# Ledger of designs, part 20: designed miniproteins, single chains, continued (4)

Each design is a single chain, and the fold is of that chain. pLDDT is the mean over its residues in the fold that is shown.

## One batch from the design tools (miniprotein)

Design m12713
Fold by ESMFold2-Fast:
Structure m12713 (fold): chain A 135 residues (1-135)
Amino acid sequence: MLGEDEAERLAKQGKKKEAANAYLSLGDFYDRLGDYEKAVEYYEKAIELDPNNAGAYLRLGDAYMKLGEFDKAIEYYEKAIKIDPNNARAYLNLGEAYFKKGEIDKAIEYFRKALEIDPSNERAKELLKKAEEVK
C-alpha cells in the first residue's frame, strides 16, 4: 500500500515515467512473491502511464503465462514486439505461449523468428526441436 501511494502521488504530480517505474517495481515485487494477479494489476497501471514501454508489456505477458492465461500473454507479447521488434525473448515467449495452447505451427514460426534475431539462443533451439517432434 505505501509503495502504491508513492506511485499514485508521482502520477498526480505529472511524473508519469517515474510513476510507471514505481508501478513496474511493485509488479516485479509481487511477481517474485508468486502473487501474479497483483503483479498484473501493477504492470497494467505502469502501461497506462507509459504505453510505449516494451519491457512492461513483456512482464505483463510473463505474468499471464504464470496465471495460465495464454491468450492474454500472446496479446501482450505481440504489443511488446510491435514496440521492440528486435526482442528475441519476446518471440521466444510468444512461441512458448502458442506451444502451451497446442498451436504447434505458430510456436515453430515464432521460435524460428527468435533464432533469426539471436541464433545462439539454446532455449529457442531446444523448444523448436521439441515443437517439431510433437507436430
Scores: mean pLDDT 88

Design m12714
Fold by ESMFold2-Fast:
Structure m12714 (fold): chain A 79 residues (1-79)
Amino acid sequence: LMEKAKELEEKAKEYAEKAVEALKKGDIEKALEYLRKAGEYYREALELKARAEGASEEEVEELRKKSEALLEEDLAAVK
């Protein structure tokens, strides 16, 4: 689990760097696509890390639900 989590964290970093590079080139569509990928890998890595550290399935699920609720609330506040 920890090995997989680290691999996903490295992928998240790679996509974040690609997003910044695309943004510098003015490719907004590519930048957003890479940023979305980075976020997905990072979230998956955090879930695996929590499980490896001994978090229960319920704790991981609660973390996911709270993370999604906060994102939804932030998006609703903007629009």
Scores: mean pLDDT 71

Design m12715
Fold by ESMFold2-Fast:
Structure m12715 (fold): chain A 68 residues (1-68)
Amino acid sequence: GEEDKRAALELIEEAVRLAAKGTPEDIRRAALLLTAAGVLAAALAVEGDEEGAEEVREAVREAIRRIE
């Protein structure tokens, strides 16, 4: 529920921080964290938390736009 959503959002924040460092290794790690957040969003949707899942998915999309 809410804890899983919080964890996913924290992964997204970490991904943005890593990508800002700009090394290929950090960008790869950021991509893996965003992937994990996407999996957590899918889990939230399966559990019936569609609003939480949408919030996480939108945060992932916004992070990707900021990273390019």
Scores: mean pLDDT 85

Design m12716
Fold by ESMFold2-Fast:
Structure m12716 (fold): chain A 78 residues (1-78)
Amino acid sequence: SDKEEAEKAIKEAEEAILKALEKAKAEKDPERKLEREILAGLAGIALGVAKLLLSKGHYKEALELAKKALELAEEAIK
């Protein structure tokens, strides 16, 4: 269902954000550290909005934002 797809995407994004934050903490290059922190922060904002939309029954919009949060977190992990 759309709800189950959105819930799965939110969980995947949440896990990726946690990994991105760990990688930012371990980063020795100050410039790359800042980039990782900014990307992880933006991913966190997108995830927060996705969770809000899910709670209001906007499953398609929640899925789209959760996917965007995952993309931002994946960029932070590189």
Scores: mean pLDDT 91

Design m12717
Fold by ESMFold2-Fast:
Structure m12717 (fold): chain A 68 residues (1-68)
Amino acid sequence: SIKEKLIKAIEEILKKVKNEEAKKLLEKAIEYLKNGDFETARLYLVEAMTLLSEEEKEELKKKIEEAI
């Protein structure tokens, strides 16, 4: 499912992310995705992206596009 692919994409990025606040936001995005709240998950994901490096942002975008 798209949900399972998105969760895995975010989990893979979490392993590489160094910023603790970004990690917390990505973990919240996963939590809301698991609960079927895609709108809230998207808000946490967008907020996390503002704290990621350009390299981390591009990798996350690519994995999300592959999941959809």
Scores: mean pLDDT 82

Design m12718
Fold by ESMFold2-Fast:
Structure m12718 (fold): chain A 93 residues (1-93)
Amino acid sequence: MHREKAEELRRLGEEFLARGDRRLASLAYAEAGRHYLEAGEYEEARKLAERALELDPDNPHAWYVLSEAYRGLGDEEEADRALAKAQALLAEK
């Protein structure tokens, strides 16, 4: 289920990007990454979170997904840095 949902959301992100909607594409890629995390696909989650952040570096959900992906991959220092960025962005609102 989670992998199928991730593929759906990744395609939705590509569709938004093709239409020039970078913000919605970033949200869709971050959500796809979250579903890859649920599937244990940490490398795919990391790639999608990085792609989401290229489109919108102020997306706290993408930073959170990146943090959890790094934690799953064993990179605790990068995970802590990404989590701090997500928390800082959420605190600004």
Scores: mean pLDDT 86

Design m12719
Fold by ESMFold2-Fast:
Structure m12719 (fold): chain A 73 residues (1-73)
Amino acid sequence: MEIKGGETVKYEADEKPVTFKNTGDKPAYVDLKAPKVPVRVTNEKLGVDIVIEPGKSRKFKILPGEELKVEPA
């Protein structure tokens, strides 16, 4: 999924993997919620590798050209 810099995308994670890519020229944010299942979130360039537990949310910063990968944990 492509995102542009300067915005915050709100996303509710499900059982399907999704990758967010910042194709803009400014930092973008993903405000990610895991409503039912734990999800693993990775940004390899920043060394981010965390699990969001069911019912929790966390906001991630994605710099230009970076990717945020979201998958079931």
Scores: mean pLDDT 79

Design m12720
Fold by ESMFold2-Fast:
Structure m12720 (fold): chain A 87 residues (1-87)
Amino acid sequence: MEEIKEAIEKGDREKALELVKKYFEENPTDIDGLIEVAELAIEKGDLELFDEVMRLIQKAMEKAGKLTPEQQRRLLELGDRYRRLKA
């Protein structure tokens, strides 16, 4: 997780994507961890990385089942922020 955050902070999208995909393979139902990465990506303005992480979150949701209310709130907030940045 820390290596993913460092790659995003440095703007190394390719490395961040590789690390995030590896993290997902090892933790395929860790929606909280993926949301944290998506929040950092959008904060840094990396919309391409954000899109890829959101796809992984969708796959994690298919495996994990029901979202917690906190996870639902964070995902709605991320979607709202993404729409504002694209408009």
Scores: mean pLDDT 81

Design m12721
Fold by ESMFold2-Fast:
Structure m12721 (fold): chain A 68 residues (1-68)
Amino acid sequence: MGRLSEEQRAILRGVLMESYGLSEEQAEAVVRRAEADADPEALRAYLRSLGLSESEAEAVVALVRTLE
């Protein structure tokens, strides 16, 4: 089971979709990776593969760390 609460997952999905333009499916995949104690570098690489810039990917990783 993931480390984020349901509310924290909803917040992360909302930010990914509204601020970074990800689809619901893409946002859900990012949330699942964040919950799985993924390597921060692997999470950044995945976010960049979805079209986020290096700075945007770093911001998302920092947000995930704040929500934990």
Scores: mean pLDDT 77

Design m12722
Fold by ESMFold2-Fast:
Structure m12722 (fold): chain A 59 residues (1-59)
Amino acid sequence: SKKEKIEKIKKDIKETLKIHGLELEDEVIDEFAEKLANAKTVDEVDEIVKELIDYIYEK
């Protein structure tokens, strides 16, 4: 289901952040996980990932 996909993406984001000693607010992680789950093309995924990276490096 879409909910299961979002939860998996959230877990992957949290694990990646933890490995790098980084933190994001749960609300921000939820927003990016939902955007990634809704992405229909590789280009959309790449754009969302770039937004996430920019957000992390600005914090």
Scores: mean pLDDT 79

Design m12723
Fold by ESMFold2-Fast:
Structure m12723 (fold): chain A 70 residues (1-70)
Amino acid sequence: MEKLKEVNEEMLKLADLVSRLLAQSTDPAVKQHAIEMMTDASRVRSTQPAEEALKYLKELIKQLEELLAS
């Protein structure tokens, strides 16, 4: 039960980071990459066990934060 709450929280964080990248970036390649990350996150959330999905989502969030810092 707790793991599903964590997955939902990380998905909301990921969606916020993607929205911020799409709003701030003028580079089509960066925007496309952000959309692909969101698509991957949705796929993993629906197909993987919650614990495995959490690990993957945290890695995607880290990559998105690095892109925003650039």
Scores: mean pLDDT 81

Design m12724
Fold by ESMFold2-Fast:
Structure m12724 (fold): chain A 60 residues (1-60)
Amino acid sequence: MPSVDEVVERIKRLIKEGRYEEAERLAREAEASPDIEMAIAGGAMLSLLRMRKYVEEKEK
């Protein structure tokens, strides 16, 4: 299984590439993990993605 750090880095790369749908999907999968550390990291990444989407939608 990938480590928490590996999953976080993958999500960050997807965000950098503008692939927000894939980043959100990965973050949701991490949040649903039975591993509490992974679930916390996934939730944090989801919150970050929601904030970025909100800012972008305001600029439209």
Scores: mean pLDDT 76

Design m12725
Fold by ESMFold2-Fast:
Structure m12725 (fold): chain A 81 residues (1-81)
Amino acid sequence: SAEEELKKLRESMSEEQREVVELTAEALRLIGELIDLDLEKEKLEKSDVPEEEKKKKLEEIEKEKEELEKKLEELMEKIKK
């Protein structure tokens, strides 16, 4: 399983290497959330939702993307040692 493989990898690595792996895994998770928001945006643009409601929801998605991008930037700065 992926969990067992990750555990074995962690046990074979130094403390510094494990920290980098954990920070990298978190960064990948944030990237995944950004991809999901882009997919939600595309689905919303193709939806039959009224234009005013569509604009409001798109603005909410854009705000969430900005917050996630900021978190990712902060995390990437921590990875730069």
Scores: mean pLDDT 80

Design m12726
Fold by ESMFold2-Fast:
Structure m12726 (fold): chain A 59 residues (1-59)
Amino acid sequence: MSVEEIIEKAKKMIEEGKPLQEIADFVSREAKTLSPEERQKLLEEFAKLVEEIDKKNKA
């Protein structure tokens, strides 16, 4: 599974109302199957998604 596919699936889990912990567990598990470079990219993209969620929950 590519970084982009993992991020898209994580976005879908967010849309389905999955807990952030469940989404983080999924991303962490998939990250272990990636190269170091892909894992770094995945973590950066996931951090952006978490930031967007935090912005939506804060004034």
Scores: mean pLDDT 78

Design m12727
Fold by ESMFold2-Fast:
Structure m12727 (fold): chain A 67 residues (1-67)
Amino acid sequence: SEKEAIEEMIRLAKEAGMSDTEIESLRKVAESNGVENALISAIIALKRRGASEDVIERLKELLKKVE
């Protein structure tokens, strides 16, 4: 479900070091534009800050499941 995908995205984003403020921004993107667009936004932001390739790969796998 979309709710389960959002919760998994948030779990991975927190593991990658996103702040509570950034997590709330991701929730807002998911509510306004859907979880697919929120995942794309999270992946781009995490890549730009040099987050772990492991967490980025897991977010990409989640994105493939919601496309």
Scores: mean pLDDT 84

Design m12728
Fold by ESMFold2-Fast:
Structure m12728 (fold): chain A 93 residues (1-93)
Amino acid sequence: KPIGLDLLPPEARALAEKAEELIRKAVRALAEDRYKEALELAEEAVELAEEALRIAREAGASKEALLGAEELLGVAEVVKDFASVLLEKAEAK
């Protein structure tokens, strides 16, 4: 079932798809205890998700498309925060 990302303008959709791929890579890096790599991937995903949301807003995208982009950004931010906390704990050892 679509999250509304398919309703995004083509430029915003391409950025959202890249953000999703980076989130998947960050989660995989977290599972492998590669916290620094996970944080870097999650930070890039946040930047791409923010840009996708900005383009969608400027293009006057539907509320459903904007909700999908906002949800993607929220997921990227949660993964980034989690990676940051795990990296800090790993470096404190």
Scores: mean pLDDT 83

Design m12729
Fold by ESMFold2-Fast:
Structure m12729 (fold): chain A 88 residues (1-88)
Amino acid sequence: AEEAARAAREAAEAATAAAKAGTGVGAAKAAGGAAGAAGAAWYAERGGPAEDAALGARAAAAGARAAGDAEAAARAEEAARRAEEAAR
């Protein structure tokens, strides 16, 4: 749970960076993904399911990709993979 929560926070940070760098619908999707990942991480840190953190991190990665920031998208993707691995 702690590992998944940490990875989800990393994904949220990357998606937040993508949202700030992007515009329009892509930036909004990245911001939404970031908020979801952050919330899931908060919940996982308090005994919530690691699977929710992994789902949140994956949504953040999809949002970062939609914003078109390749570096932020790659960071969010790596964080999502770590969250998914930790949730197994």
Scores: mean pLDDT 81

Design m12730
Fold by ESMFold2-Fast:
Structure m12730 (fold): chain A 55 residues (1-55)
Amino acid sequence: MVEEAKRRIRELVEQGLSLEEAYRRVADEFSDRAPDLEEQLEAARAVERAYEELR
């Protein structure tokens, strides 16, 4: 999940979004597709970790 989030953030940055805008958009995308609260929390942590590693 972290590597998937990193890839998606990089794609959006290459399309012209700032790193922060890409992070927010990817966080929303991953949250929206999570079927339950446990997966929502896992997705949020993975996207946060991806953002930290790309800073």
Scores: mean pLDDT 79

Design m12731
Fold by ESMFold2-Fast:
Structure m12731 (fold): chain A 65 residues (1-65)
Amino acid sequence: SAAARAAAEAALAAAEAGDNERATQMGLVLSKALKDAGATGLADAVERRAREGRGQEAALQASRS
């Protein structure tokens, strides 16, 4: 979806800038957009990493899919 794509791009940009807080926030937005699009497994993985304060890892995980 367009929302998931926009959130993924924003999360990846934040991760590349080293902004873990912003990457975590955008990772949670991405997780919701992925759930709304039916990608529940990927959404769960992204949300889990973001909740652990690993927003950068969550963004990189999403960008590989």
Scores: mean pLDDT 72

Design m12732
Fold by ESMFold2-Fast:
Structure m12732 (fold): chain A 97 residues (1-97)
Amino acid sequence: DESEWVKLINDLRSHGMYGIVYSDKELLEKAKEVVEKLLELARKQGLEEVIKQLEQIRKLIDEALENLNLPQEKKLQLAKQIEELIDEAARLIAESQ
């Protein structure tokens, strides 16, 4: 289960960050799929704070998907926000294992 968390967090980080920075719809859709898998695991384990972080990440990915032509400054800000939320979720997940 720990290895599954690590893999999904790494997949979310890579697909999410590159998807936002490069406005790559396919990578953003893959990031969204990874968020849903992480949410399923978090709900199964009752990790309420992790669920909240993942729901925020999902909303920001949906925002990126709706706004693929954002200015570079806005894309970098959005990527930074998602990266910080992923880092916090990863920390909370590691502490729960």
Scores: mean pLDDT 85

Design m12733
Fold by ESMFold2-Fast:
Structure m12733 (fold): chain A 56 residues (1-56)
Amino acid sequence: MTAEEAYEAILAALKAAKTPEEASRAAREQFDVAAREIGVEAAERAGTKAAIDAGL
């Protein structure tokens, strides 16, 4: 997984969610996958960018 793929997965999860609780759970699940594959620091950067671009 690349940092860009992690960003896209987290962003898609945030945009697809119908409730804030669903968004939080789906985004955390994608973050956990990213953190295991590319490390916590890169996953945090991807997640932060995704949250900003999702309007959070």
Scores: mean pLDDT 80

Design m12734
Fold by ESMFold2-Fast:
Structure m12734 (fold): chain A 68 residues (1-68)
Amino acid sequence: MSEEELKQQVLEELEKAKKKIDEGDVEGAVEHLRKALELYSQLSEESKKEVQPQIEEVIKRLSEAIGR
């Protein structure tokens, strides 16, 4: 898998996590976030910085959903 393919998959998993949060499916959101973080760990430092804001957004939204 190329660096660009990994980055694309991270973004796709983050989008799926956001959708699950909006649906109230907290465990589904956690699963997609976990997959995104696993792929993220394989990215270069440069690519990590590019996707970091989206990861932080998902984590914050999920924290709010769990606290409901």
Scores: mean pLDDT 82

Design m12735
Fold by ESMFold2-Fast:
Structure m12735 (fold): chain A 75 residues (1-75)
Amino acid sequence: EEEEKKREEELKKEENLGIALLIEAVANRLLKAGKISPAEAAELYEKAVEFAEEAGDEEEAAELRARAEELRAQA
C-alpha cells in the first residue's frame, strides 16, 4: 500500500528529472550547433527548472536557473 504509493511518487520524480536533463541536453546541443540563440536556450533552461523543481531536485533546479540567467545576459 504505502510502498506502491512511494514507488509511484519516485517514478514521477524520476520522470520529471529525466525530462529536465533531456531539455538541458537538447538546449546545449542546439546552442553548440548554432541552431538556437542564447535567449532561446535560456527559455529551454527555464522550462527544465520547472521539471527539476517538480522532481524535488533543488540543486539541479538552482544550476539550471543559474545557466538560464547566464544565457539571458548573453542575449
Scores: mean pLDDT 81

Design m12736
Fold by ESMFold2-Fast:
Structure m12736 (fold): chain A 61 residues (1-61)
Amino acid sequence: MSDEEIAEKLKDYLINVKGYSEEEAERFAELVLKALRGEDDSVEATLYAIFAAILKLEEER
């Protein structure tokens, strides 16, 4: 599965299942895509931070 595919699936999940706005879902998907492409020096920490941010945003809704 491509990095772009993972990002698109995450975006669809957030919009259709969790009820996030398209803008919010796209922002998180972009961060995941950048981490998966190895654009960050700390990919694991970045992915963890992204997942934690998604979980926190879900709790607040």
Scores: mean pLDDT 66

Design m12737
Fold by ESMFold2-Fast:
Structure m12737 (fold): chain A 69 residues (1-69)
Amino acid sequence: SKEEELKKLILRLIGLKLRKIGLELDLELLKKSDLPEEEKEKKIKELEKEIKEIEKEIKEIEKKIKELE
């Protein structure tokens, strides 16, 4: 049903938002770390890329939720 599909999308959206928060916290900790600058920059870029991909998926799911409402 439409209601069951909506529930599944909402649960997935919550999971993605939690993952994004976790990665943003990792990014904040990484920026404050004593790691060598080159290693720090590489890891920051990797985390920022992953955050961007999650943001894209969040937007896609939010659009699907709005279309089902």
Scores: mean pLDDT 87

Design m12738
Fold by ESMFold2-Fast:
Structure m12738 (fold): chain A 71 residues (1-71)
Amino acid sequence: MSLPAVDVPLSPENLELLRKAQEAIEEGKYEEAIKLLEEVAKRSPPEVQEALRAVIEAIKKYKENKEEVAK
């Protein structure tokens, strides 16, 4: 899993949140990654929100699948 490539001029705070979300994904902290991505989406234009929502949905599906494997 990876975050979408962003070529939109985002605030430094939004870029930092995207980095933290990527780190959370790598560490298996999917709920934290989702929260970080939702915060970025809230502060982003609609086209970026759509891309982030797709990533959030992918993370949610991955988390569900991993929970089933752990059970």
Scores: mean pLDDT 71

Design m12739
Fold by ESMFold2-Fast:
Structure m12739 (fold): chain A 88 residues (1-88)
Amino acid sequence: MAEELAELLRRRARELRELARLVEPADPEAAELLRKAAELLEKAAEAAEEGKLEEALKLAKEAEELAKRAYELAPEAVAAALAALQAA
């Protein structure tokens, strides 16, 4: 269970980093928020592997709040980047 949660969190972190790279030319501030969210998800994965599930969930929630702020700052750039990732 904890190892599978860590894998899901790391996969989400990679997705946010790819999204940040695609968004950066249009909105570097939104890209920075996505990179910070990815870093928090990696820390959440480490906490999950250590059995600290409450800490992992707290970090994951903070990461998703940062991702949401990035979506609010650059909704068109994020939508275009998500469409590009879905098409690839």
Scores: mean pLDDT 83

Design m12740
Fold by ESMFold2-Fast:
Structure m12740 (fold): chain A 55 residues (1-55)
Amino acid sequence: GNDLLELAKEILKGKVPEEELDKVATEIVNRLLSTESFESGEELKEAIEREAEKY
């Protein structure tokens, strides 16, 4: 959803070029949703933050 993409974009801001924010954020969210199962939206948000902070 938009909230998850916006969360990833905010964490990536300043770490990746502005023109790549949407692409990288979308790749993180889609990868996590495809490779892991989450019991709650909070768990998914924490996983997105963890992955985005690696940049």
Scores: mean pLDDT 76

Design m12741
Fold by ESMFold2-Fast:
Structure m12741 (fold): chain A 79 residues (1-79)
Amino acid sequence: MKALLEKMEKQIKELEEEAKKLNASEETHKLIEQAKESLREARKALEAGDYKSFAIHLTVTTVLLAAAQFELELKKKKE
C-alpha cells in the first residue's frame, strides 16, 4: 500500500510538470490539485486503518489522474 501511494504521488508530480510544460488550462491544473487532495485523504484513511475509505479515495484519485492525463493528451493533439 505505501508503495502504491508513492507511485501515485510520483505520477501526480509528473503530470504537474507536463501540464506546466504544455501551458495546460486552469481546468487541467484544477484536476491535478483535486487528485493531490484525494491522495492526501487516502493516506489519512490508510494511517487510520480505514481501508474502505482508503479504497474510495484511491479510486477517486485514479479517476482524477486519468481525466488530467486525457486533457493533456487532447492539448497535445488539438494544436
Scores: mean pLDDT 81

Design m12743
Fold by ESMFold2-Fast:
Structure m12743 (fold): chain A 109 residues (1-109)
Amino acid sequence: AELARKGAEKAKEGAEIAKEGGGESGYKGGESAYKSAEEGAKALESGDPKEGAKGALMGSAGAGVGAIAAAADGVSGGMPEEKGREAARKLAEAANLADRAYQEALAKA
């Protein structure tokens, strides 16, 4: 549950950085990842490891796509490159945390 919560928090941080920088694709990707990771964390906390694993897997995949989108926003001039890189880094951290939460939930299922 703690890894799932940390993954959701990092996805939210990445989404907010992308939003502040004006990167629409990175923001939307990060927000979607945050919502999936948050649902996974809630399911794990309620004792449903299968729903928790699904939410964590979707959060991990979404955060990975969001990281690519944030980086692309930075390169394309949609936001400052430094902001795009920072948002991508946070979303990549979120993807790694969510994947670890998925593996832990799968072991309990």
Scores: mean pLDDT 81

Design m12744
Fold by ESMFold2-Fast:
Structure m12744 (fold): chain A 119 residues (1-119)
Amino acid sequence: EEYLKLAYKANKLNTILMLETLGRYYFKQGKLDEAIKYYEKAIELDPENAHAWYNLGLVYEAKGDYETAAKYFEKALEILKDGNPEFRARVYENLADVYEKMGKTEEAEKWRKKAEELR
């Protein structure tokens, strides 16, 4: 039983990595809806995958949907709460960027300050 659980987890991780790779590939090609599709499939397999939530935020930011981008970046932070300060700093910087694009300068400055505090 233990071996089968480990094999399942390994196959699931490989599938998630493949879906994230496809999402990144389509994002680089400017095929935003295809990128969303593959990142959403990765999140369906692992809802605690902070990187997939973050990448969805990047795609929605590229699509000009700053409110949705901010929600997905905040979801990534919710998952990361106890670790990876370098990645958290990156997410804070992207939150600052989308709030600035929404004209919310005070919120943007708040997130930039949080990013700087992690350096």
Scores: mean pLDDT 85

Design m12745
Fold by ESMFold2-Fast:
Structure m12745 (fold): chain A 93 residues (1-93)
Amino acid sequence: MAERSRQLARDIVQKLEEGAKKAAEERFGVDVSALSLGAIVTLMLLLERGKVDNIPEFLRRERLSPEELRQVLAILEKAGVPEDVIEKVRSLL
Protein backbone atom coordinates (compact mmCIF):
# COMPACT_ATOMS: atom_id res chain seq x y z
CA MET A 1 0.00 0.00 0.00
CA ALA A 2 1.15 3.57 -0.68
CA GLU A 3 1.90 5.57 2.50
CA ARG A 4 -0.95 8.02 1.79
CA SER A 5 -3.48 5.14 1.52
CA ARG A 6 -2.27 3.70 4.84
CA GLN A 7 -2.53 7.10 6.59
CA LEU A 8 -6.06 7.70 5.21
CA ALA A 9 -7.12 4.20 6.33
CA ARG A 10 -5.68 4.76 9.84
CA ASP A 11 -7.45 8.15 10.12
CA ILE A 12 -10.79 6.60 9.07
CA VAL A 13 -10.41 3.64 11.48
CA GLN A 14 -9.52 6.01 14.36
CA LYS A 15 -12.56 8.23 13.62
CA LEU A 16 -14.85 5.17 13.43
CA GLU A 17 -13.42 3.82 16.72
CA GLU A 18 -13.91 7.17 18.50
CA GLY A 19 -17.48 7.42 17.13
CA ALA A 20 -18.34 3.84 18.10
CA LYS A 21 -16.96 4.27 21.64
CA LYS A 22 -18.84 7.56 22.14
CA ALA A 23 -22.12 6.05 20.87
CA ALA A 24 -21.76 2.99 23.15
CA GLU A 25 -20.87 5.14 26.19
CA GLU A 26 -23.85 7.47 25.55
CA ARG A 27 -26.36 4.64 24.96
CA PHE A 28 -25.30 2.19 27.72
CA GLY A 29 -23.75 4.66 30.19
CA VAL A 30 -20.64 2.47 30.61
CA ASP A 31 -16.89 2.80 30.03
CA VAL A 32 -15.75 1.16 26.75
CA SER A 33 -12.28 2.77 26.54
CA ALA A 34 -10.45 -0.62 26.50
CA LEU A 35 -12.57 -2.13 23.69
CA SER A 36 -11.41 -2.22 20.04
CA LEU A 37 -13.61 -1.06 17.15
CA GLY A 38 -13.93 -4.69 16.02
CA ALA A 39 -15.06 -5.88 19.45
CA ILE A 40 -17.64 -3.06 19.78
CA VAL A 41 -19.07 -3.60 16.26
CA THR A 42 -19.28 -7.41 16.62
CA LEU A 43 -20.90 -7.15 20.08
CA MET A 44 -23.49 -4.62 18.79
CA LEU A 45 -24.28 -6.85 15.77
CA LEU A 46 -24.79 -9.89 18.04
CA LEU A 47 -27.11 -7.85 20.29
CA GLU A 48 -29.00 -6.39 17.26
CA ARG A 49 -29.53 -9.89 15.79
CA GLY A 50 -30.56 -11.44 19.13
CA LYS A 51 -27.52 -13.79 18.95
CA VAL A 52 -26.74 -13.27 22.64
CA ASP A 53 -25.88 -16.99 23.13
CA ASN A 54 -22.96 -16.47 20.69
CA ILE A 55 -21.38 -13.70 22.81
CA PRO A 56 -19.35 -15.95 25.22
CA GLU A 57 -17.79 -17.88 22.30
CA PHE A 58 -16.97 -14.62 20.46
CA LEU A 59 -15.23 -13.22 23.58
CA ARG A 60 -13.29 -16.48 24.14
CA ARG A 61 -12.17 -16.53 20.46
CA GLU A 62 -11.00 -12.88 20.58
CA ARG A 63 -9.07 -13.52 23.85
CA LEU A 64 -10.17 -10.28 25.47
CA SER A 65 -8.25 -8.98 28.50
CA PRO A 66 -9.90 -8.95 31.98
CA GLU A 67 -10.44 -5.17 31.61
CA GLU A 68 -12.14 -5.60 28.20
CA LEU A 69 -14.30 -8.44 29.62
CA ARG A 70 -15.39 -6.25 32.57
CA GLN A 71 -16.45 -3.47 30.16
CA VAL A 72 -18.35 -6.01 28.00
CA LEU A 73 -20.11 -7.36 31.15
CA ALA A 74 -21.26 -3.80 31.99
CA ILE A 75 -22.71 -3.41 28.46
CA LEU A 76 -24.50 -6.78 28.65
CA GLU A 77 -26.02 -5.95 32.06
CA LYS A 78 -27.26 -2.56 30.77
CA ALA A 79 -28.60 -4.20 27.57
CA GLY A 80 -30.70 -6.64 29.63
CA VAL A 81 -28.95 -9.78 28.37
CA PRO A 82 -30.11 -13.00 30.16
CA GLU A 83 -28.31 -13.87 33.42
CA ASP A 84 -27.14 -17.28 32.09
CA VAL A 85 -25.23 -15.54 29.26
CA ILE A 86 -23.78 -12.95 31.69
CA GLU A 87 -22.62 -15.81 33.98
CA LYS A 88 -20.88 -17.56 31.04
CA VAL A 89 -19.04 -14.29 30.20
CA ARG A 90 -18.14 -13.76 33.89
CA SER A 91 -16.62 -17.28 33.92
CA LEU A 92 -14.04 -16.03 31.35
CA LEU A 93 -12.57 -13.70 34.02
Scores: mean pLDDT 82

Design m12746
Fold by ESMFold2-Fast:
Structure m12746 (fold): chain A 128 residues (1-128)
Amino acid sequence: NAQKKANELLLKGTKAFREQKYDEAIKLYEEAIKLDPNNVKALRNLGRAYYRQGKYDEAIKYYEKALEISKKTEPYDAEVLTNLGAAYLKKGEYDKAIEYFRQALKVDPTNIVAKEVLEEAEKKKKEK
């Protein structure tokens, strides 16, 4: 079925991502999303691939789509929120980055990465 094929494409894209073949990973994740538009893992991974290429606007677009769908599924909210914060941090949008990192920590208070990047974002905001 379409969901099974989407998952196979997601796994191939993840392999390409690990090999740092980000253009190949993006293409495979986009094909997965065409077959299963609500696949949160594919949307999050597509956002991560764009983030690795420095394409932060594209990364934010797909992370926001992942977050909207993941509101229905608890396990993905903290990771997507942390990824959104990281993308906004790279764009120098410190207030948005801080807000998303704080939201991630409300969902998962044990997220050490979110704590560290929150401190970085707060420090960079004070330097302006």
Scores: mean pLDDT 84

Design m12747
Fold by ESMFold2-Fast:
Structure m12747 (fold): chain A 63 residues (1-63)
Amino acid sequence: GAIEEALKSVQQEDGLLDPTEALEKLVRDAGVPEHLVINAILRVKQPSGKVDPKELLEELRKL
């Protein structure tokens, strides 16, 4: 789906996402409301400041 494709397109070499790039891509290309993406990112963001695309996808599916 559009969400999975957006996340895959911004996935880094370590398999993780930059939260800013993930937010911009999900809002612009997948049409997810910004507030839902921000809340999902805050719930799954790692201590490194990065996000696991699988955890972010699961969190977005709960909404």
Scores: mean pLDDT 83

Design m12748
Fold by ESMFold2-Fast:
Structure m12748 (fold): chain A 88 residues (1-88)
Amino acid sequence: MDEIVKVLQSLSPSLLTAVLAAALELKKQGKKRLTLEQFLEIVKSDPAFAHIPDEELEEAFRRLDVNGDGAIDLDELIEAFKRLGLLD
């Protein structure tokens, strides 16, 4: 938890918003985990994030994947955003 919060706090506003958008979209779909493939697909489909290089998106994902298992727990990610005051 705390490690994910620290990573989110270190991201640029654009990267932070991209991660939030991907997490909310997958939560809406009833998913429990966010993979790198799903993250890139969702973020790259939104013109608001077209200026962010793929390398920066991939690096942000790897930093958030604190367990190194290739996927991020959506409930933990959403809770981290709530702790930052970015979600209700």
Scores: mean pLDDT 82

